# Designed miniproteins, single chains: the designs that were tried, part 30

Each design is a single chain, and the fold is of that chain. pLDDT is the mean over its residues in the fold that is shown.

## One batch from the design tools (miniprotein)

Design m1078
Fold by ESMFold2-Fast:
Structure m1078 (fold): chain A 83 residues (1-83)
Amino acid sequence: IVELARSRGVEIDLKDPEAPGKVLRFVNSLPKPVPASVAREAAELLFELAETLDQGTDPRAGVAYLAGAVLQLLASRSDGFIK
C-alpha cells in the first residue's frame, strides 16, 4: 500500500502523525470497487500507525484504530472487492 501511494505521488511517512489521515485519503481516492487485499493492507498499516501514536499518547490513535477496524470489516465481508 505504501509503494502504491508513492507511485501516485502520495508520500506516507510512517513517523508523521498525519500519516493515518494520508492513508485514509489515499484509500478513499481509489476507484471503486477496491480489492479486498488493498483494504486489508491499509487496515494493517493503520493499526501499526495507531500503535505508534498510542505509545506517544496522540489522540489520533483512536481514529486510526477505528479506520483500520472499518477497512478490515469491509475486507472480511467482501467476495474479493469492496463496493
Scores: mean pLDDT 68

Design m1079
Fold by ESMFold2-Fast:
Structure m1079 (fold): chain A 73 residues (1-73)
Amino acid sequence: EADEYVEKAREALEKGDFETAKKYALKALEADPSSVKEIGKILKEKYETASEEEKKKLKEIEDAVLRKYIELQ
């Protein structure tokens, strides 16, 4: 379920577990490519409170998500 994967990605971001967040974000896209909108929202929300080191990790997740989204088109 894409919505379940998006929620797991959000939970991982809240905990600072960027590896798990990336894993579930990509799983959400594979389940439903339209989930890219919600994934983008949770990443932007995390950017607002993120440290510089966390922003680098968020950028890696964003890049991976966008590449996967393009591949699925």
Scores: mean pLDDT 83

Design m1080
Fold by ESMFold2-Fast:
Structure m1080 (fold): chain A 60 residues (1-60)
Amino acid sequence: MSPEAKEYYDKGLKAFAEGKLEEAVEYYKKALEIDPKFEEAKENLALVYRLLEKYEAAKK
């Protein structure tokens, strides 16, 4: 994979670990813009979207 795509993916992982789900989405999307075949970024993006849906449902 591209070093730049991996850098954005790592930033996404850090944002996710810090509970910054929207920020994690943006970093994973940037990684996929650089490397569309980055399977780990695709999987984690899908996971974060599921968590955002659950979070929104739990708010009210």
Scores: mean pLDDT 79

Design m1081
Fold by ESMFold2-Fast:
Structure m1081 (fold): chain A 76 residues (1-76)
Amino acid sequence: MFQLPELTPEQRERLAKVEAEVDEQYKKDMEEFNKELSKIPDPKEAERKGALYWTALQLRKIGDLLDAEIEILREE
């Protein structure tokens, strides 16, 4: 929706819980990303794959948060 959604206090608490879970998963994904990136000996390949993997992680996090927000809003 192009309008800012209005959330109840209960919906905000549920969203905050999901946000915390998504943030925990993202932190683990970022640690694994940095570990895998360090294994690539070619700096140009590391930069290319790093950019793609970073972008994919950002999109996944945004998608997870949007999905959770939509589900919470639909419960009303």
Scores: mean pLDDT 75

Design m1082
Fold by ESMFold2-Fast:
Formats: sequence, C-alpha cells, structure tokens
Structure m1082 (fold): chain A 90 residues (1-90)
Amino acid sequence: SLVENPWKPVFLENPTEEEIKKFKNPVAIVGNDEEGLIKAAANSKADLILIYSDDPEIARKVAERLSKYLGKPVAVVDEVPEDIPVIDAT
C-alpha cells in the first residue's frame, strides 16, 4: 500500500462529566486554528486537555498530534463542559 496505516489516536472522545472530574486541573481549549490549539495545549499545565473546535476535523487532528507529543491525557469534546476553565486559542 502506498499509504501506511494511520497513527492510532490515543485520546478520549467525549468523556463524561464524571470522568473529567477525576482530573484535578482539566482545561478546555477552544479554537478553529490547528496551530493555535496546539500552542495553547503545549503551554498549558493542565492534567487533562479538552479540545473543542466548530470543525470536528480540526479538533481530531489537534488531538492526534497532541496525543503523540504532549505526554498527557487529551480529549475531543463536541460541547465544552460547564465549570471547566476555558482558553481561547485564537
């Protein structure tokens, strides 16, 4: 095959509020720019990074890249959870 198997993502998809509450310092990072989202996540000291984008393809690509390189838990969310700190990654 001319295309190798894609990297298997090691990130959570839409974790429940209860799963998120298990982390001491979860942060939601919101944006529509892939590099901005990655930069914000890399600069965060959070123990769980939640990625939100209006474009789910951007959110998934960011989570895949972060899961390879960041060394901490990453999740994609379809809706920003309440009571979680939010970083705008514009």
Scores: mean pLDDT 78

Design m1083
Fold by ESMFold2-Fast:
Structure m1083 (fold): chain A 103 residues (1-103)
Amino acid sequence: MANGGSAEAEGTVEISGDEAKAELRGEGTAAVVGDTAYVTLTGEVRASDGEVLPLHAGLKIDVKTGAASGRLRVGDFQGPAEGRATVDGTAVKVEARAELRRA
């Protein structure tokens, strides 16, 4: 797929009522345009009760600094995500955190 960045991610989520805190890691490929890389993360996270929830994220990465930002969705929870990434050519490794709310 020309210009599609995709990575597989895994992580954990801590759910407290209508709020959740998620941490994830992902590895795959990014679409690099100038000094910015774009990656779509898909995968699963484990909740504290052992439930497995689907994970989807879209992140924008500053290739020079490694700063990553975007949005994360875990089941019915969504919110802004912040993280760090390393980009080598089109290869990407990401660590991100998000504070999420039930939609």
Scores: mean pLDDT 83

Design m1084
Fold by ESMFold2-Fast:
Structure m1084 (fold): chain A 64 residues (1-64)
Amino acid sequence: SELEKRLEELEKERKKLIDEIQALSNAVREAGTETPEQHDQRAELTEKLAEKNLEIQRLKRELG
C-alpha cells in the first residue's frame, strides 16, 4: 500500500538523520569542543528527527 511505502521512506530518512547526528557527535568529541555552526546543525537535525518520529507514529496508528 502507499502508506507502507511512505513508512519505509520515513524510516530511511530517520536513519539518515540519526547517522548525521552521530557524525556531528563524533566530530565534536574528536575536536573536544562544539562550534556555534555545529550547535545549530544539531538543533536542526534533532527537530527534523522529532518531526519524522511523529509522522512515523501517525502512520503506524493509521495502519493499525
Scores: mean pLDDT 85

Design m1085
Fold by ESMFold2-Fast:
Structure m1085 (fold): chain A 71 residues (1-71)
Amino acid sequence: MEEAEKLVEEGEEALKKGDYEKAIEYYKRALEIDPLNRRAWQGLVDAYNKMGKPAEAMEVMKEAAELQKKA
């Protein structure tokens, strides 16, 4: 199993348990390994929204869009 995918799965488990801070940590670590990992970006947005931080979720979406954009 790729390390980035393992971190995404750990983040998804943390989200299920309501541990949004740990989920964010796992997703950020996955993105350090694979910056184009769509599951990690989506999970990070979801975690911030579930924490009641929609402004942070919007910034994450903007960051993801810039990285997805072909030069």
Scores: mean pLDDT 80

Design m1086
Fold by ESMFold2-Fast:
Structure m1086 (fold): chain A 94 residues (1-94)
Amino acid sequence: SLAEVLARARSLGSPLLVEAIERAARGEPISDELAEAIIRELVERRVPVADIEALIELIEASEEIPPRQQADLVAILRKARVALKYNLPLEELS
């Protein structure tokens, strides 16, 4: 559910990710600037890869988030996961 997605995102301590999820649930686009800021915040906080993977599964299971916005959020989180897993510079993800 959207409530579970938002609760999980809040537990990661990323206010930008919470904002992006709320925008996505309203069918609003996520800007490239916001996407990059979310990836940077998650990487700088060293969010566990397992927590990113769990959030991806919750987003994909949430019918309240439109499919296009689900795909955008999942793409952002997958980039963050790759950066966290391999300690990649953020510049190599663009």
Scores: mean pLDDT 83

Design m1087
Fold by ESMFold2-Fast:
Structure m1087 (fold): chain A 57 residues (1-57)
Amino acid sequence: MTPSPESHALRYIQHAAQYKDYDGAREKSKELGISDEQLAELAEELGYEELAEYFRK
């Protein structure tokens, strides 16, 4: 029942897409141990191509 780190990362990606807070999403995901590549893959799955490219830099 505890949310996975990936569930939190998905919320951060959605927030970044809405508010253009790309750095915030990246930093929060690092706290969860989510790699930049994993975060980019999650963004691609949600259809946020620009975010995926940003996280792969």
Scores: mean pLDDT 75

Design m1088
Fold by ESMFold2-Fast:
Structure m1088 (fold): chain A 110 residues (1-110)
Amino acid sequence: MSDEEKREEAVRHLEEAARHAEEAARAAEKSSPEAARHAREAAEHARKAAEALRAGDLASALEHAAEAINHALRAQELAEKAGNREAAEHARRALEHAARAAALVEELLG
């Protein structure tokens, strides 16, 4: 995979992470407002990571991807405690996509 292809794949994963995090926030809103808040933070950081990556700022992209991972993990934990399987599944998918993006950005950094 070329560096350009890795960057494009990382951007796609960050966009999927944001989408799933937004779905987790919607699903969690009534059952766990804390899970919804963390899911919204995960979506915002995933979007910021994608913007940084498009701008060529790999360090900022990695920092925001790590924040997206941390918030998605917390959203998943809180949604599971609330018994909200839909929110937990979307938070888990946001986590998986953000982690894949972070791994690709790490490869780009060397």
Scores: mean pLDDT 92

Design m1089
Fold by ESMFold2-Fast:
Structure m1089 (fold): chain A 88 residues (1-88)
Amino acid sequence: SMADYVAQQVSQLTRGIQIRMRITQQIVDDPSRSNQQKQRVLQRFQQSIDWARRDLDRYRPVAPDQVDRGMRTIDRVDQQVRQMTQSV
């Protein structure tokens, strides 16, 4: 069904963001990387978060509850990225 398709897309999108968050954290925590490299990675990840929000919002007319759940996950990751940016 369309609802099952949207649920799968939301799951894949949020999982991808969570995986990228873990990778970004490892890069930010790496003492061998420059602050400039860390800032670039964080900036690119912020752009990916913005893209994920736009992609997810396309499904709002079909599955608003699934979109809202996905947006809450993205919001939590966005907050973590902002905290990491302030620490670099």
Scores: mean pLDDT 86

Design m1090
Fold by ESMFold2-Fast:
Structure m1090 (fold): chain A 72 residues (1-72)
Amino acid sequence: EAEEVRKKAIEDVEGAIEYIKNSTTLSEEQKKEMIKILEEALKKLKSKGELSVEEIHEITGETIEKLKKILS
């Protein structure tokens, strides 16, 4: 389960990066900051060793919170 949750989280973050890069409605500043946040999350998710489901949820939750602040 933890491995599948991690794989899904990685896929979701990678998809979000691609979506943001192709957005025509976000400013270049918003794109840069959001991509930076998502790339930092991706680095954590791809780190060596196993992550628990709780750790994966913490990483994704913190990422969502940071993205919300940019859009506010």
Scores: mean pLDDT 81

Design m1091
Fold by ESMFold2-Fast:
Parts: structure tokens; sequence; C-alpha cells
Structure m1091 (fold): chain A 66 residues (1-66)
């Protein structure tokens, strides 16, 4: 299941990069989401959702910090 593994790997990379490069993290997450939807894998979709939540929280923290 090469696309499933790739989607999970990209989602994990996005989580890792979220504090260092949020724009790159968002790009990786978008690619992961496309692959997860193509394979219709619950495991890949869960990994993408977890990454989306963590990136979303990071974006909110940055927006609130005035």
Amino acid sequence: MEKEKKAIELAKEAEKLREEDIERAQELLKEAEKLAKEVKSEKALKAVLEAEIELGLELIKRAVSK
C-alpha cells in the first residue's frame, strides 16, 4: 500500500515541520490529504486529521500572539 504509507509519512513530516516552517508543513499536509482520499484508508485519513489538528493549533497560537 504505497500511497497509504506515503500519505502517513507526509502527514508526520508536516507535524514535525509545523513549528519550523508552517507554510511547507501545510503543503505536505495537502499532499498527504490527496493521497489519503485516493486510497480511502482510515489509517491514512486519521494521520492526516491528527496533523491537521496540530497545524491548526499552531496557526491559532501564531494568530493570537500579538
Scores: mean pLDDT 80

Design m1092
Fold by ESMFold2-Fast:
Structure m1092 (fold): chain A 70 residues (1-70)
Amino acid sequence: MMSEEEKETLEEELKRIKEEIKKLSPEEAEHLYEVMLDLLKKYKEAFPHLEKAINELEEEIRKLVEEHKK
């Protein structure tokens, strides 16, 4: 199961990803988003009890990429 510490680490990684996405071209950001979504989908299938945390992370990444495209 995902611990509170692991959840905090994911939030820190999300902040790092957010900074990195803002530095990328729209094309590069789209590619990173696609790769991340595929990985998160695989993890949700394998670990359904982590679905909420993974869905929250997925939505945040999606919002960041959509904002970058504008």
Scores: mean pLDDT 68

Design m1094
Fold by ESMFold2-Fast:
Structure m1094 (fold): chain A 81 residues (1-81)
Amino acid sequence: MKIDPEVLEAEVLISFGRMYYALGKIYASQGKIEEAIEAYEKAIELFREAKKIAEKAGDEKTAKEAEELIKEVEEELEELK
């Protein structure tokens, strides 16, 4: 069983994006709105790159996951503005 390197790269980027999303939520809960926004923006950048790589690799499942995560973080950002 061989795993596609591009699929793995997209999954790693999603993992980093989820880490920044969690960090942003922690900052928001502490009232650190500027830091929360920076963390959410970084999460969106990572998810966008993951989506691009997944789409290029033909991994519709990972691309859809990244798209849903981008939308979720963008909604959280809108609530903080």
Scores: mean pLDDT 84

Design m1095
Fold by ESMFold2-Fast:
Structure m1095 (fold): chain A 68 residues (1-68)
Amino acid sequence: SGAELLRELHEYALKNPDLEAELIGDDTLVITGHGKGYLTLIGLALRAIGDPELEAKLEGNVLTITVK
């Protein structure tokens, strides 16, 4: 489910010291990239955009992923 995918992405982001990640409610994940974390953020954005259950928006260094 989309909610399970958000949890997995959140756990992945928390393991990266160049990323900050926050779950808002049960349907929205906000990830902020610092320095080289920005490259990882772009990779996460591409992965989320390719998923039919997820919507992704990248603005500067902030990626917002929402369950549809």
Scores: mean pLDDT 84

Design m1096
Fold by ESMFold2-Fast:
Structure m1096 (fold): chain A 62 residues (1-62)
Amino acid sequence: SAKEAAASAAGAGAAAMAGGDDTQKREGQLNGKRAGTPEEAGYRGALAGGGDEKAARQAGMS
């Protein structure tokens, strides 16, 4: 669905922005898909990418 695709993309993008490698981007994508919202997906994705909690919260804010 569009909502799942957006959450997945948000998680992967946040992981990439946090400096994540390919494996961490995939983790961000999977965590984003399961997060339920793009905001939560951004937060979880940034953590998967190696970002600290402060940066992850910023990524989840929209």
Scores: mean pLDDT 73

Design m1097
Fold by ESMFold2-Fast:
Structure m1097 (fold): chain A 61 residues (1-61)
Amino acid sequence: DLYLKALEGYENAKTEDEKLEYIAVLMKLSGATNRQIGGLLGISQSTASRRVRKGLEKLGL
């Protein structure tokens, strides 16, 4: 279950960057676009896209 793995990653994350990567993945799995994620997190759409990708890579994708 990718959602539960992302949630577990968020709970165990030690740095703000790791928490934001897992939050971005959770939002993406909930149907949000990279633009919407960027707006909600106060970052650019391209930074949101990068965070989603890094979070997915940490989950083995």
Scores: mean pLDDT 83

Design m1098
Fold by ESMFold2-Fast:
Structure m1098 (fold): chain A 78 residues (1-78)
Amino acid sequence: SMMKEKLIEEAKKLLEEAIKASPEKAQGYSVRLHILLEEAGVDPEKAAEVASAVYEAAMKGPELKEEALRLLEEVIKE
């Protein structure tokens, strides 16, 4: 679906922005990413895991940011 592909691209964009954003904005990006992934048809539990990983990465550091990107790539590939 073209709509699903657009939602996934928006989710990827939000993740890129979230991991580069200030910590005070990270929660907002995390929530928006979760919603977009669910709308794209990603499993709700997997969408929540990606959103949680993004939040953790923003707060705890660069290695976790890489993990959040890998999780997103896995769910959008499915």
Scores: mean pLDDT 75

Design m1099
Fold by ESMFold2-Fast:
Structure m1099 (fold): chain A 100 residues (1-100)
Amino acid sequence: MKSETLTGTATLPDGSKVTVTLKVTYKEIEDGKYKVIKYGNGKVKVYRINEDGSLEEIKDVFENVEVLVDGKPVPEGLTVTVTFEYKNGKLTLLSATVTG
């Protein structure tokens, strides 16, 4: 089992910049691009991004998925979207966006 931490910068609706941290734990994962959407109500959804840009919701691929904003849980009223790629045994953060 592997545990990885990815960090990126996102801009809040007010123009302020924040650090977004994605922590994932997984046993095996397919090469490709993925999207995590974390809602301020605690809900999280994980998607595989297909080559045509369509999203397929995936379950049971990640043992744990945690998203933090400046080291804290996602605030109420905000939604964090993180896009990352798994390739050649490594994760790379592609983008992080915060909306509210």
Scores: mean pLDDT 84

Design m1100
Fold by ESMFold2-Fast:
Structure m1100 (fold): chain A 78 residues (1-78)
Amino acid sequence: MEAVEEARKALENGDRDKAMEAVQKAIETADQLEKEGKYLEAYRVYSEAARVARQLGDTELAEEIDKKARESLEKYLK
């Protein structure tokens, strides 16, 4: 959650570069949570990262992250 909070704070401060760095950090965190079998936590982190990427105008990145979020949720439900 820390990386997502950093992204939101950076957006609030108008620091687009820092917000994007925080989004990438959140993706890395969610990828690690997936490897640890923490699928629900990974889903939450991916979902928030996709929201921030969308606010930054990076629709392609947001769609890619949303796909990862859905895959994590499917693994959690199975």
Scores: mean pLDDT 82

Design m1101
Fold by ESMFold2-Fast:
Structure m1101 (fold): chain A 77 residues (1-77)
Amino acid sequence: SHRRRGEELERQGREALAQGRYEEAGRFYEEAARHYLEAGDTGGAVRALSLASFAYDLAGDEERARRLFEEAVRLQN
């Protein structure tokens, strides 16, 4: 299911983040958010987008971090 795939990608994002692979972590979280949205899990998508934004910010990709943060805010409201 999309929700299960989102959870697996979020787990992979956490592992990449723990290893300091920030851009890779951002990509996993971003893909997780897409799967959560397909599953109708808006809360999961908001969490994953926020984590992707955080990971990209750590990677120095300020533009991508900002874009994903704004998307998370829109979904939450």
Scores: mean pLDDT 90

Design m1102
Fold by ESMFold2-Fast:
Parts: C-alpha cells; structure tokens; sequence
Structure m1102 (fold): chain A 58 residues (1-58)
C-alpha cells in the first residue's frame, strides 16, 4: 500500500539522518532500517524508528 511504502521510506530516512548526526551508530541505524523494511503496517514501520531512537538514546 502507498501508506506502508511512505512510512517505510520515512523511517529509513529518519534512521539514516540520526546516524549522520551521530545520534545513532551505523549498526543501530541499520537494525532500525531492517525492522522498518520488515514491517507489515505503516504503524509498525513508524514504531521501528520511534522505539529504536528512544532505546538508543537518540
């Protein structure tokens, strides 16, 4: 669905931005990206980056 595709794209971009800013390691960002891309719903994709950022202190 377009909503899922958009959510995945936004989550990948957010994780990469946090890594570029030094707020996440490259490894932490890649794990979040993998989780977002494996998501079955837009909410799951959004939650991957939100939870990952919170748990990693970003």
Amino acid sequence: SSDLERAKRKSVEAARRLAEEGRLSEEQAQKIIDEALAAKTADEADNAVVRGAILNGA
Scores: mean pLDDT 83

Design m1103
Fold by ESMFold2-Fast:
Structure m1103 (fold): chain A 74 residues (1-74)
Amino acid sequence: MTPLLSRAQLRAVLDELGVSPEVRAIAEAAVDALGTDVLSRAQLVALFGRMREAGVPDDVVAALARALVARLAA
C-alpha cells in the first residue's frame, strides 16, 4: 500500500515533539494550503518547504520530518 499520513497523525507527531502553538498553527495552515487531509511523501516535502518559508527553524522541521518518516514506516 502507498504509505500516507492523515492530518490526525501529523497532529499526534507535533504533540509528541512538543512544538509551540505557533509552529503547530503554521503546519496546519501549510496542510490546508495543500488541499488534503492525507499526505504523501511529495506532499510532506511541500509541507516542510512551506513551514521553512513561514520561518520555522530548520532543526524543528528536520525533527518533524524524521518523526513523520518513522510514522509512515510503522
Scores: mean pLDDT 76

Design m1104
Fold by ESMFold2-Fast:
Structure m1104 (fold): chain A 57 residues (1-57)
Amino acid sequence: LVKKALEALEKGDIKKALQYAVELIAEGKFEEAKEILEKIVEKFPDNEEAKEALEKL
């Protein structure tokens, strides 16, 4: 999941990156999910979904 999330980020597919981050959270991989979400927010600061997911961690 982490590699797929990073690949989606590099391609600019933010919806896929968010989906993989949510799956990481569901698996209890909070540290990995946080890193992905932080990268999304850094590049796309107006992304509400990423901000909410990060805040829930």
Scores: mean pLDDT 79

Design m1105
Fold by ESMFold2-Fast:
Structure m1105 (fold): chain A 60 residues (1-60)
Amino acid sequence: VEEKIKEALEYIKKLIDLGEIELAEELIPKAIEYLRNLGASEEEIEKFKKEVEEMIKKAK
């Protein structure tokens, strides 16, 4: 699951770097649901959510 979280973070970061901030924001809830279905803990989801929110905040 940790590797899948890292892949999701890298994908969202790539979208932000391309200027697709709105698409990245839309993808966050779907990524969270995907990771939960893979067995990610709530602590892992919370960390992921915090990291993507920080990336988006810095990009704006």
Scores: mean pLDDT 78

Design m1106
Fold by ESMFold2-Fast:
Structure m1106 (fold): chain A 79 residues (1-79)
Amino acid sequence: YEEHRKLGEEYFKKGLEYMKKEEYKLAADYFEKAIRHYLEAATEAVHQNDSEAAKELLEKLKEARKKLDEAKEKIKEKE
Protein backbone atom coordinates (compact mmCIF):
# COMPACT_ATOMS: atom_id res chain seq x y z
CA TYR A 1 0.00 0.00 0.00
CA GLU A 2 3.06 2.31 0.13
CA GLU A 3 2.82 3.00 -3.63
CA HIS A 4 -0.83 4.07 -3.41
CA ARG A 5 -0.06 6.14 -0.30
CA LYS A 6 2.78 7.98 -2.10
CA LEU A 7 0.67 8.58 -5.22
CA GLY A 8 -2.18 9.87 -3.05
CA GLU A 9 0.20 12.28 -1.29
CA GLU A 10 1.66 13.48 -4.62
CA TYR A 11 -1.79 14.08 -6.13
CA PHE A 12 -2.98 15.80 -2.93
CA LYS A 13 0.01 18.19 -3.09
CA LYS A 14 -0.73 18.88 -6.78
CA GLY A 15 -4.34 19.65 -5.87
CA LEU A 16 -3.17 22.15 -3.24
CA GLU A 17 -0.81 23.74 -5.80
CA TYR A 18 -3.68 24.24 -8.27
CA MET A 19 -5.88 25.65 -5.47
CA LYS A 20 -3.23 28.35 -4.92
CA LYS A 21 -3.24 29.08 -8.67
CA GLU A 22 -7.08 29.31 -8.61
CA GLU A 23 -7.22 26.43 -11.12
CA TYR A 24 -10.13 24.84 -9.28
CA LYS A 25 -11.15 22.29 -11.94
CA LEU A 26 -7.59 20.92 -12.06
CA ALA A 27 -7.41 21.01 -8.25
CA ALA A 28 -10.65 18.97 -8.03
CA ASP A 29 -9.31 16.42 -10.55
CA TYR A 30 -6.12 15.93 -8.52
CA PHE A 31 -8.02 15.67 -5.22
CA GLU A 32 -10.25 12.96 -6.80
CA LYS A 33 -7.08 11.08 -7.84
CA ALA A 34 -5.68 11.45 -4.30
CA ILE A 35 -8.95 10.08 -2.85
CA ARG A 36 -8.80 7.02 -5.16
CA HIS A 37 -5.22 6.19 -4.17
CA TYR A 38 -5.80 6.79 -0.43
CA LEU A 39 -8.87 4.52 -0.56
CA GLU A 40 -6.85 1.73 -2.24
CA ALA A 41 -4.02 2.18 0.28
CA ALA A 42 -6.49 2.04 3.20
CA THR A 43 -8.09 -1.13 1.78
CA GLU A 44 -4.63 -2.76 1.49
CA ALA A 45 -3.73 -1.67 5.05
CA VAL A 46 -6.94 -3.34 6.34
CA HIS A 47 -5.97 -6.51 4.40
CA GLN A 48 -2.54 -6.43 6.11
CA ASN A 49 -4.27 -6.00 9.51
CA ASP A 50 -2.38 -2.70 9.93
CA SER A 51 -4.84 -0.70 12.07
CA GLU A 52 -2.42 2.23 12.53
CA ALA A 53 -1.84 2.67 8.78
CA ALA A 54 -5.56 2.20 8.01
CA LYS A 55 -6.51 4.91 10.56
CA GLU A 56 -3.90 7.32 9.17
CA LEU A 57 -5.00 6.71 5.56
CA LEU A 58 -8.67 7.22 6.48
CA GLU A 59 -7.74 10.61 7.99
CA LYS A 60 -5.86 11.52 4.77
CA LEU A 61 -8.91 10.42 2.77
CA LYS A 62 -11.15 12.63 4.94
CA GLU A 63 -8.88 15.66 4.39
CA ALA A 64 -8.76 15.04 0.62
CA ARG A 65 -12.58 14.85 0.49
CA LYS A 66 -12.76 18.16 2.39
CA LYS A 67 -10.39 19.81 -0.11
CA LEU A 68 -12.37 18.37 -3.04
CA ASP A 69 -15.54 19.97 -1.61
CA GLU A 70 -13.71 23.31 -1.29
CA ALA A 71 -12.56 23.11 -4.93
CA LYS A 72 -16.09 22.24 -6.12
CA GLU A 73 -17.51 25.21 -4.20
CA LYS A 74 -15.02 27.52 -5.95
CA ILE A 75 -15.98 26.05 -9.34
CA LYS A 76 -19.67 26.88 -8.66
CA GLU A 77 -18.63 30.43 -7.68
CA LYS A 78 -17.03 30.93 -11.13
CA GLU A 79 -19.96 29.36 -13.01
Scores: mean pLDDT 82

Design m1107
Fold by ESMFold2-Fast:
Structure m1107 (fold): chain A 56 residues (1-56)
Amino acid sequence: KREETIKRILEALRAGDEKTARQLINEAVKEGILSDLEADALRDFARSLGLEEAAE
């Protein structure tokens, strides 16, 4: 489950689908699959790719 979740997040980021990537990260944190630290690292990676959120 954890490996599949990370793969899906990375695939969404690779595709430039920021909304899907954000939803997957938030759900993974809620389910305890990712720590806040890991989620922040993935969000930083998304930012490095030029992906921005429309609203918080």
Scores: mean pLDDT 73

Design m1108
Fold by ESMFold2-Fast:
Structure m1108 (fold): chain A 67 residues (1-67)
Amino acid sequence: SAGEALEEAIRRGDVEGAVEAARRLVEQKGAETVLAMLETLRQLYALHPASVAAAEAAIAEVRRILE
């Protein structure tokens, strides 16, 4: 699922994968729900810099979609 792909990409610190999974998940769940999920994942992986960077990139992409 897109949600599983997002969590896995963030866990791995895969910036491009996280951004792409977040875009797909916005289409399924809406941007507000995806932003809440991303903030939760960012907190969960707060001690892992690569995971934080992937989550922050995905958050920035979702905010761009809302423009």
Scores: mean pLDDT 87

Design m1109
Fold by ESMFold2-Fast:
Structure m1109 (fold): chain A 100 residues (1-100)
Amino acid sequence: SALEEELRERIERLGKELRELIEKYKEGKISTEEFTKGVMEIVEGLQELYREAVRNKASEELLLQIQILLHEITELLESEPRVPEEVKEWAREVTREVAA
């Protein structure tokens, strides 16, 4: 459906933004604080997108794509010792909200 295509495009944009943010961080172009803030904004975007997808009865496949991306972000944050524990804990809570 047109709605599912729009939601998929939004997931793909958030995934692209995440990859660009990771590349900038790995290249030392942004601080850990800027990286953490950027990742938090992407997580918030995915959480809002998940809520909208559920409200509009989007496919299980689409919901799974959001869940996979959130899981990848949670693993990324867990691997970075400089990210505050409070942010890691919050990301885990968001991931639990969207778990099947």
Scores: mean pLDDT 86

Design m1110
Fold by ESMFold2-Fast:
Structure m1110 (fold): chain A 120 residues (1-120)
Amino acid sequence: SITLTESGGGTFREGDSLTLTSKITGDLSRVFELGWWRQRPGEPLQHVASIDMFTGETSYAPEVAGRATISYDKEKKTLTLDLRDLKVEDTAVYYDVALVLENGKGVAYWGEGVEVTVVA
C-alpha cells in the first residue's frame, strides 16, 4: 500500500555532497518512521538515518553523524537524505524505508535501491 520512488544516485567525487530523495505514495497516516539504509559492497545492510513522523526527531548512524541530514517534506511527500563530505566508503546501494503500523504490527516497506559510487 506504500510505494517509495528513489532518485539522486550516481557517481560522485570524494569531498562532494549528494542528495537522495524518495517520493512516497499511499496512505501515510500510519507511517511512524521513515529512514535510509545502505549496503556497502561485501557488507551487511546498515542504518544511515531515520526521522520520526510524529515528532520530527532524527537519528543518525555514527559513520554519518555530523555530515548527514534527513528531512521529510509533507507537502511534496518527499523524504530527503543530504550527505556531505563524501568518502569512498559511502559507496553503497541506498534504500529508503517506511515503517507502518498495520494490524498492531510494524511492517517495513522498502524502496528498490539507488546506487551511489564515490571515486577518489
Scores: mean pLDDT 89

Design m1111
Fold by ESMFold2-Fast:
Structure m1111 (fold): chain A 66 residues (1-66)
Amino acid sequence: SMAEELLKKAIEAIKKKDVETAERYLLKLYLAGVLSKEEANEIGKLLREGDYEGAIKLLEEKLKEL
């Protein structure tokens, strides 16, 4: 699904430490209704704080819920 592809691309961007690309995918995930505003904001905060492992964990948990 488009949701799974966007989540996987967000995770890949974070693993590469490409925060700009990761944030663009978070916006797309929010606009597509895959992430709530609260979920997108929490993951975005983790990315800005450099907590890449925390951000990946939340995205992987969301992927399991699909």
Scores: mean pLDDT 89

Design m1112
Fold by ESMFold2-Fast:
Structure m1112 (fold): chain A 80 residues (1-80)
Amino acid sequence: MVEELAERAVRLAREAVEALLAGAPLEEVEALLREGEELARRAVELAREAGDEEAFRAIHEAVGRAVQEGAARLPDAELE
């Protein structure tokens, strides 16, 4: 379950980046990011409760990498 939640969070982060690149409205992008963030938060909490340091690290690394990939594909803009 923890791994599935983390995988869904990463997938949503990638979808948000693709939506941004396709010129989707910010509202749609924000919805995808919000859902991904919620799933990632749940996955991290479950990993912490289980004491699964490896799962926690894997989740953190996967989510961070997806975010970094997205940032690298966008212009150097913080906010519109």
Scores: mean pLDDT 70

Design m1113
Fold by ESMFold2-Fast:
Structure m1113 (fold): chain A 63 residues (1-63)
Amino acid sequence: LSAGNRVAALAVAHEVSKEFGVPLEEARRIALEAARRAGDGSAAEAGKASYQALSEKYGIPAG
């Protein structure tokens, strides 16, 4: 996982934790796993994959 993609995943995890009150440590783990599974795409793609995984796990709306 590239440094940029890792930063994007962690930023999404932090924002989701802050906005929706989900556990930060679990959100970070899920976000990083999703970013890794998305492959070597852009940081934006990594962030999108991280948000989608967290949305599915916690029932958070995509918008």
Scores: mean pLDDT 77

Design m1114
Fold by ESMFold2-Fast:
Structure m1114 (fold): chain A 68 residues (1-68)
Amino acid sequence: SGIELLSDPNPEVRAYAARELGKRGTEEDIEALIKALSDPSPKVREAAREALEEIGGERTREALEKAE
C-alpha cells in the first residue's frame, strides 16, 4: 500500500511515500501521515504536512494545528 515506506531508513524514501499517500488520502494514509509529522527528518515532516494539506478536512487540520 506504500505506508510501509514511511518506515524506510532513507528519509528521501519516507518523503516520497508521504507525497504518494497524499494523492490517495484514505483514512489509513491520514493516520500514517499524522505519525510522519513527528519524523526526525525535516524533509519528511514537510512532505507529511503538504500531503495532509492536500487531503484536507477537519481531521487533517486538527493534526496540523497540534504538530510541533
Scores: mean pLDDT 82

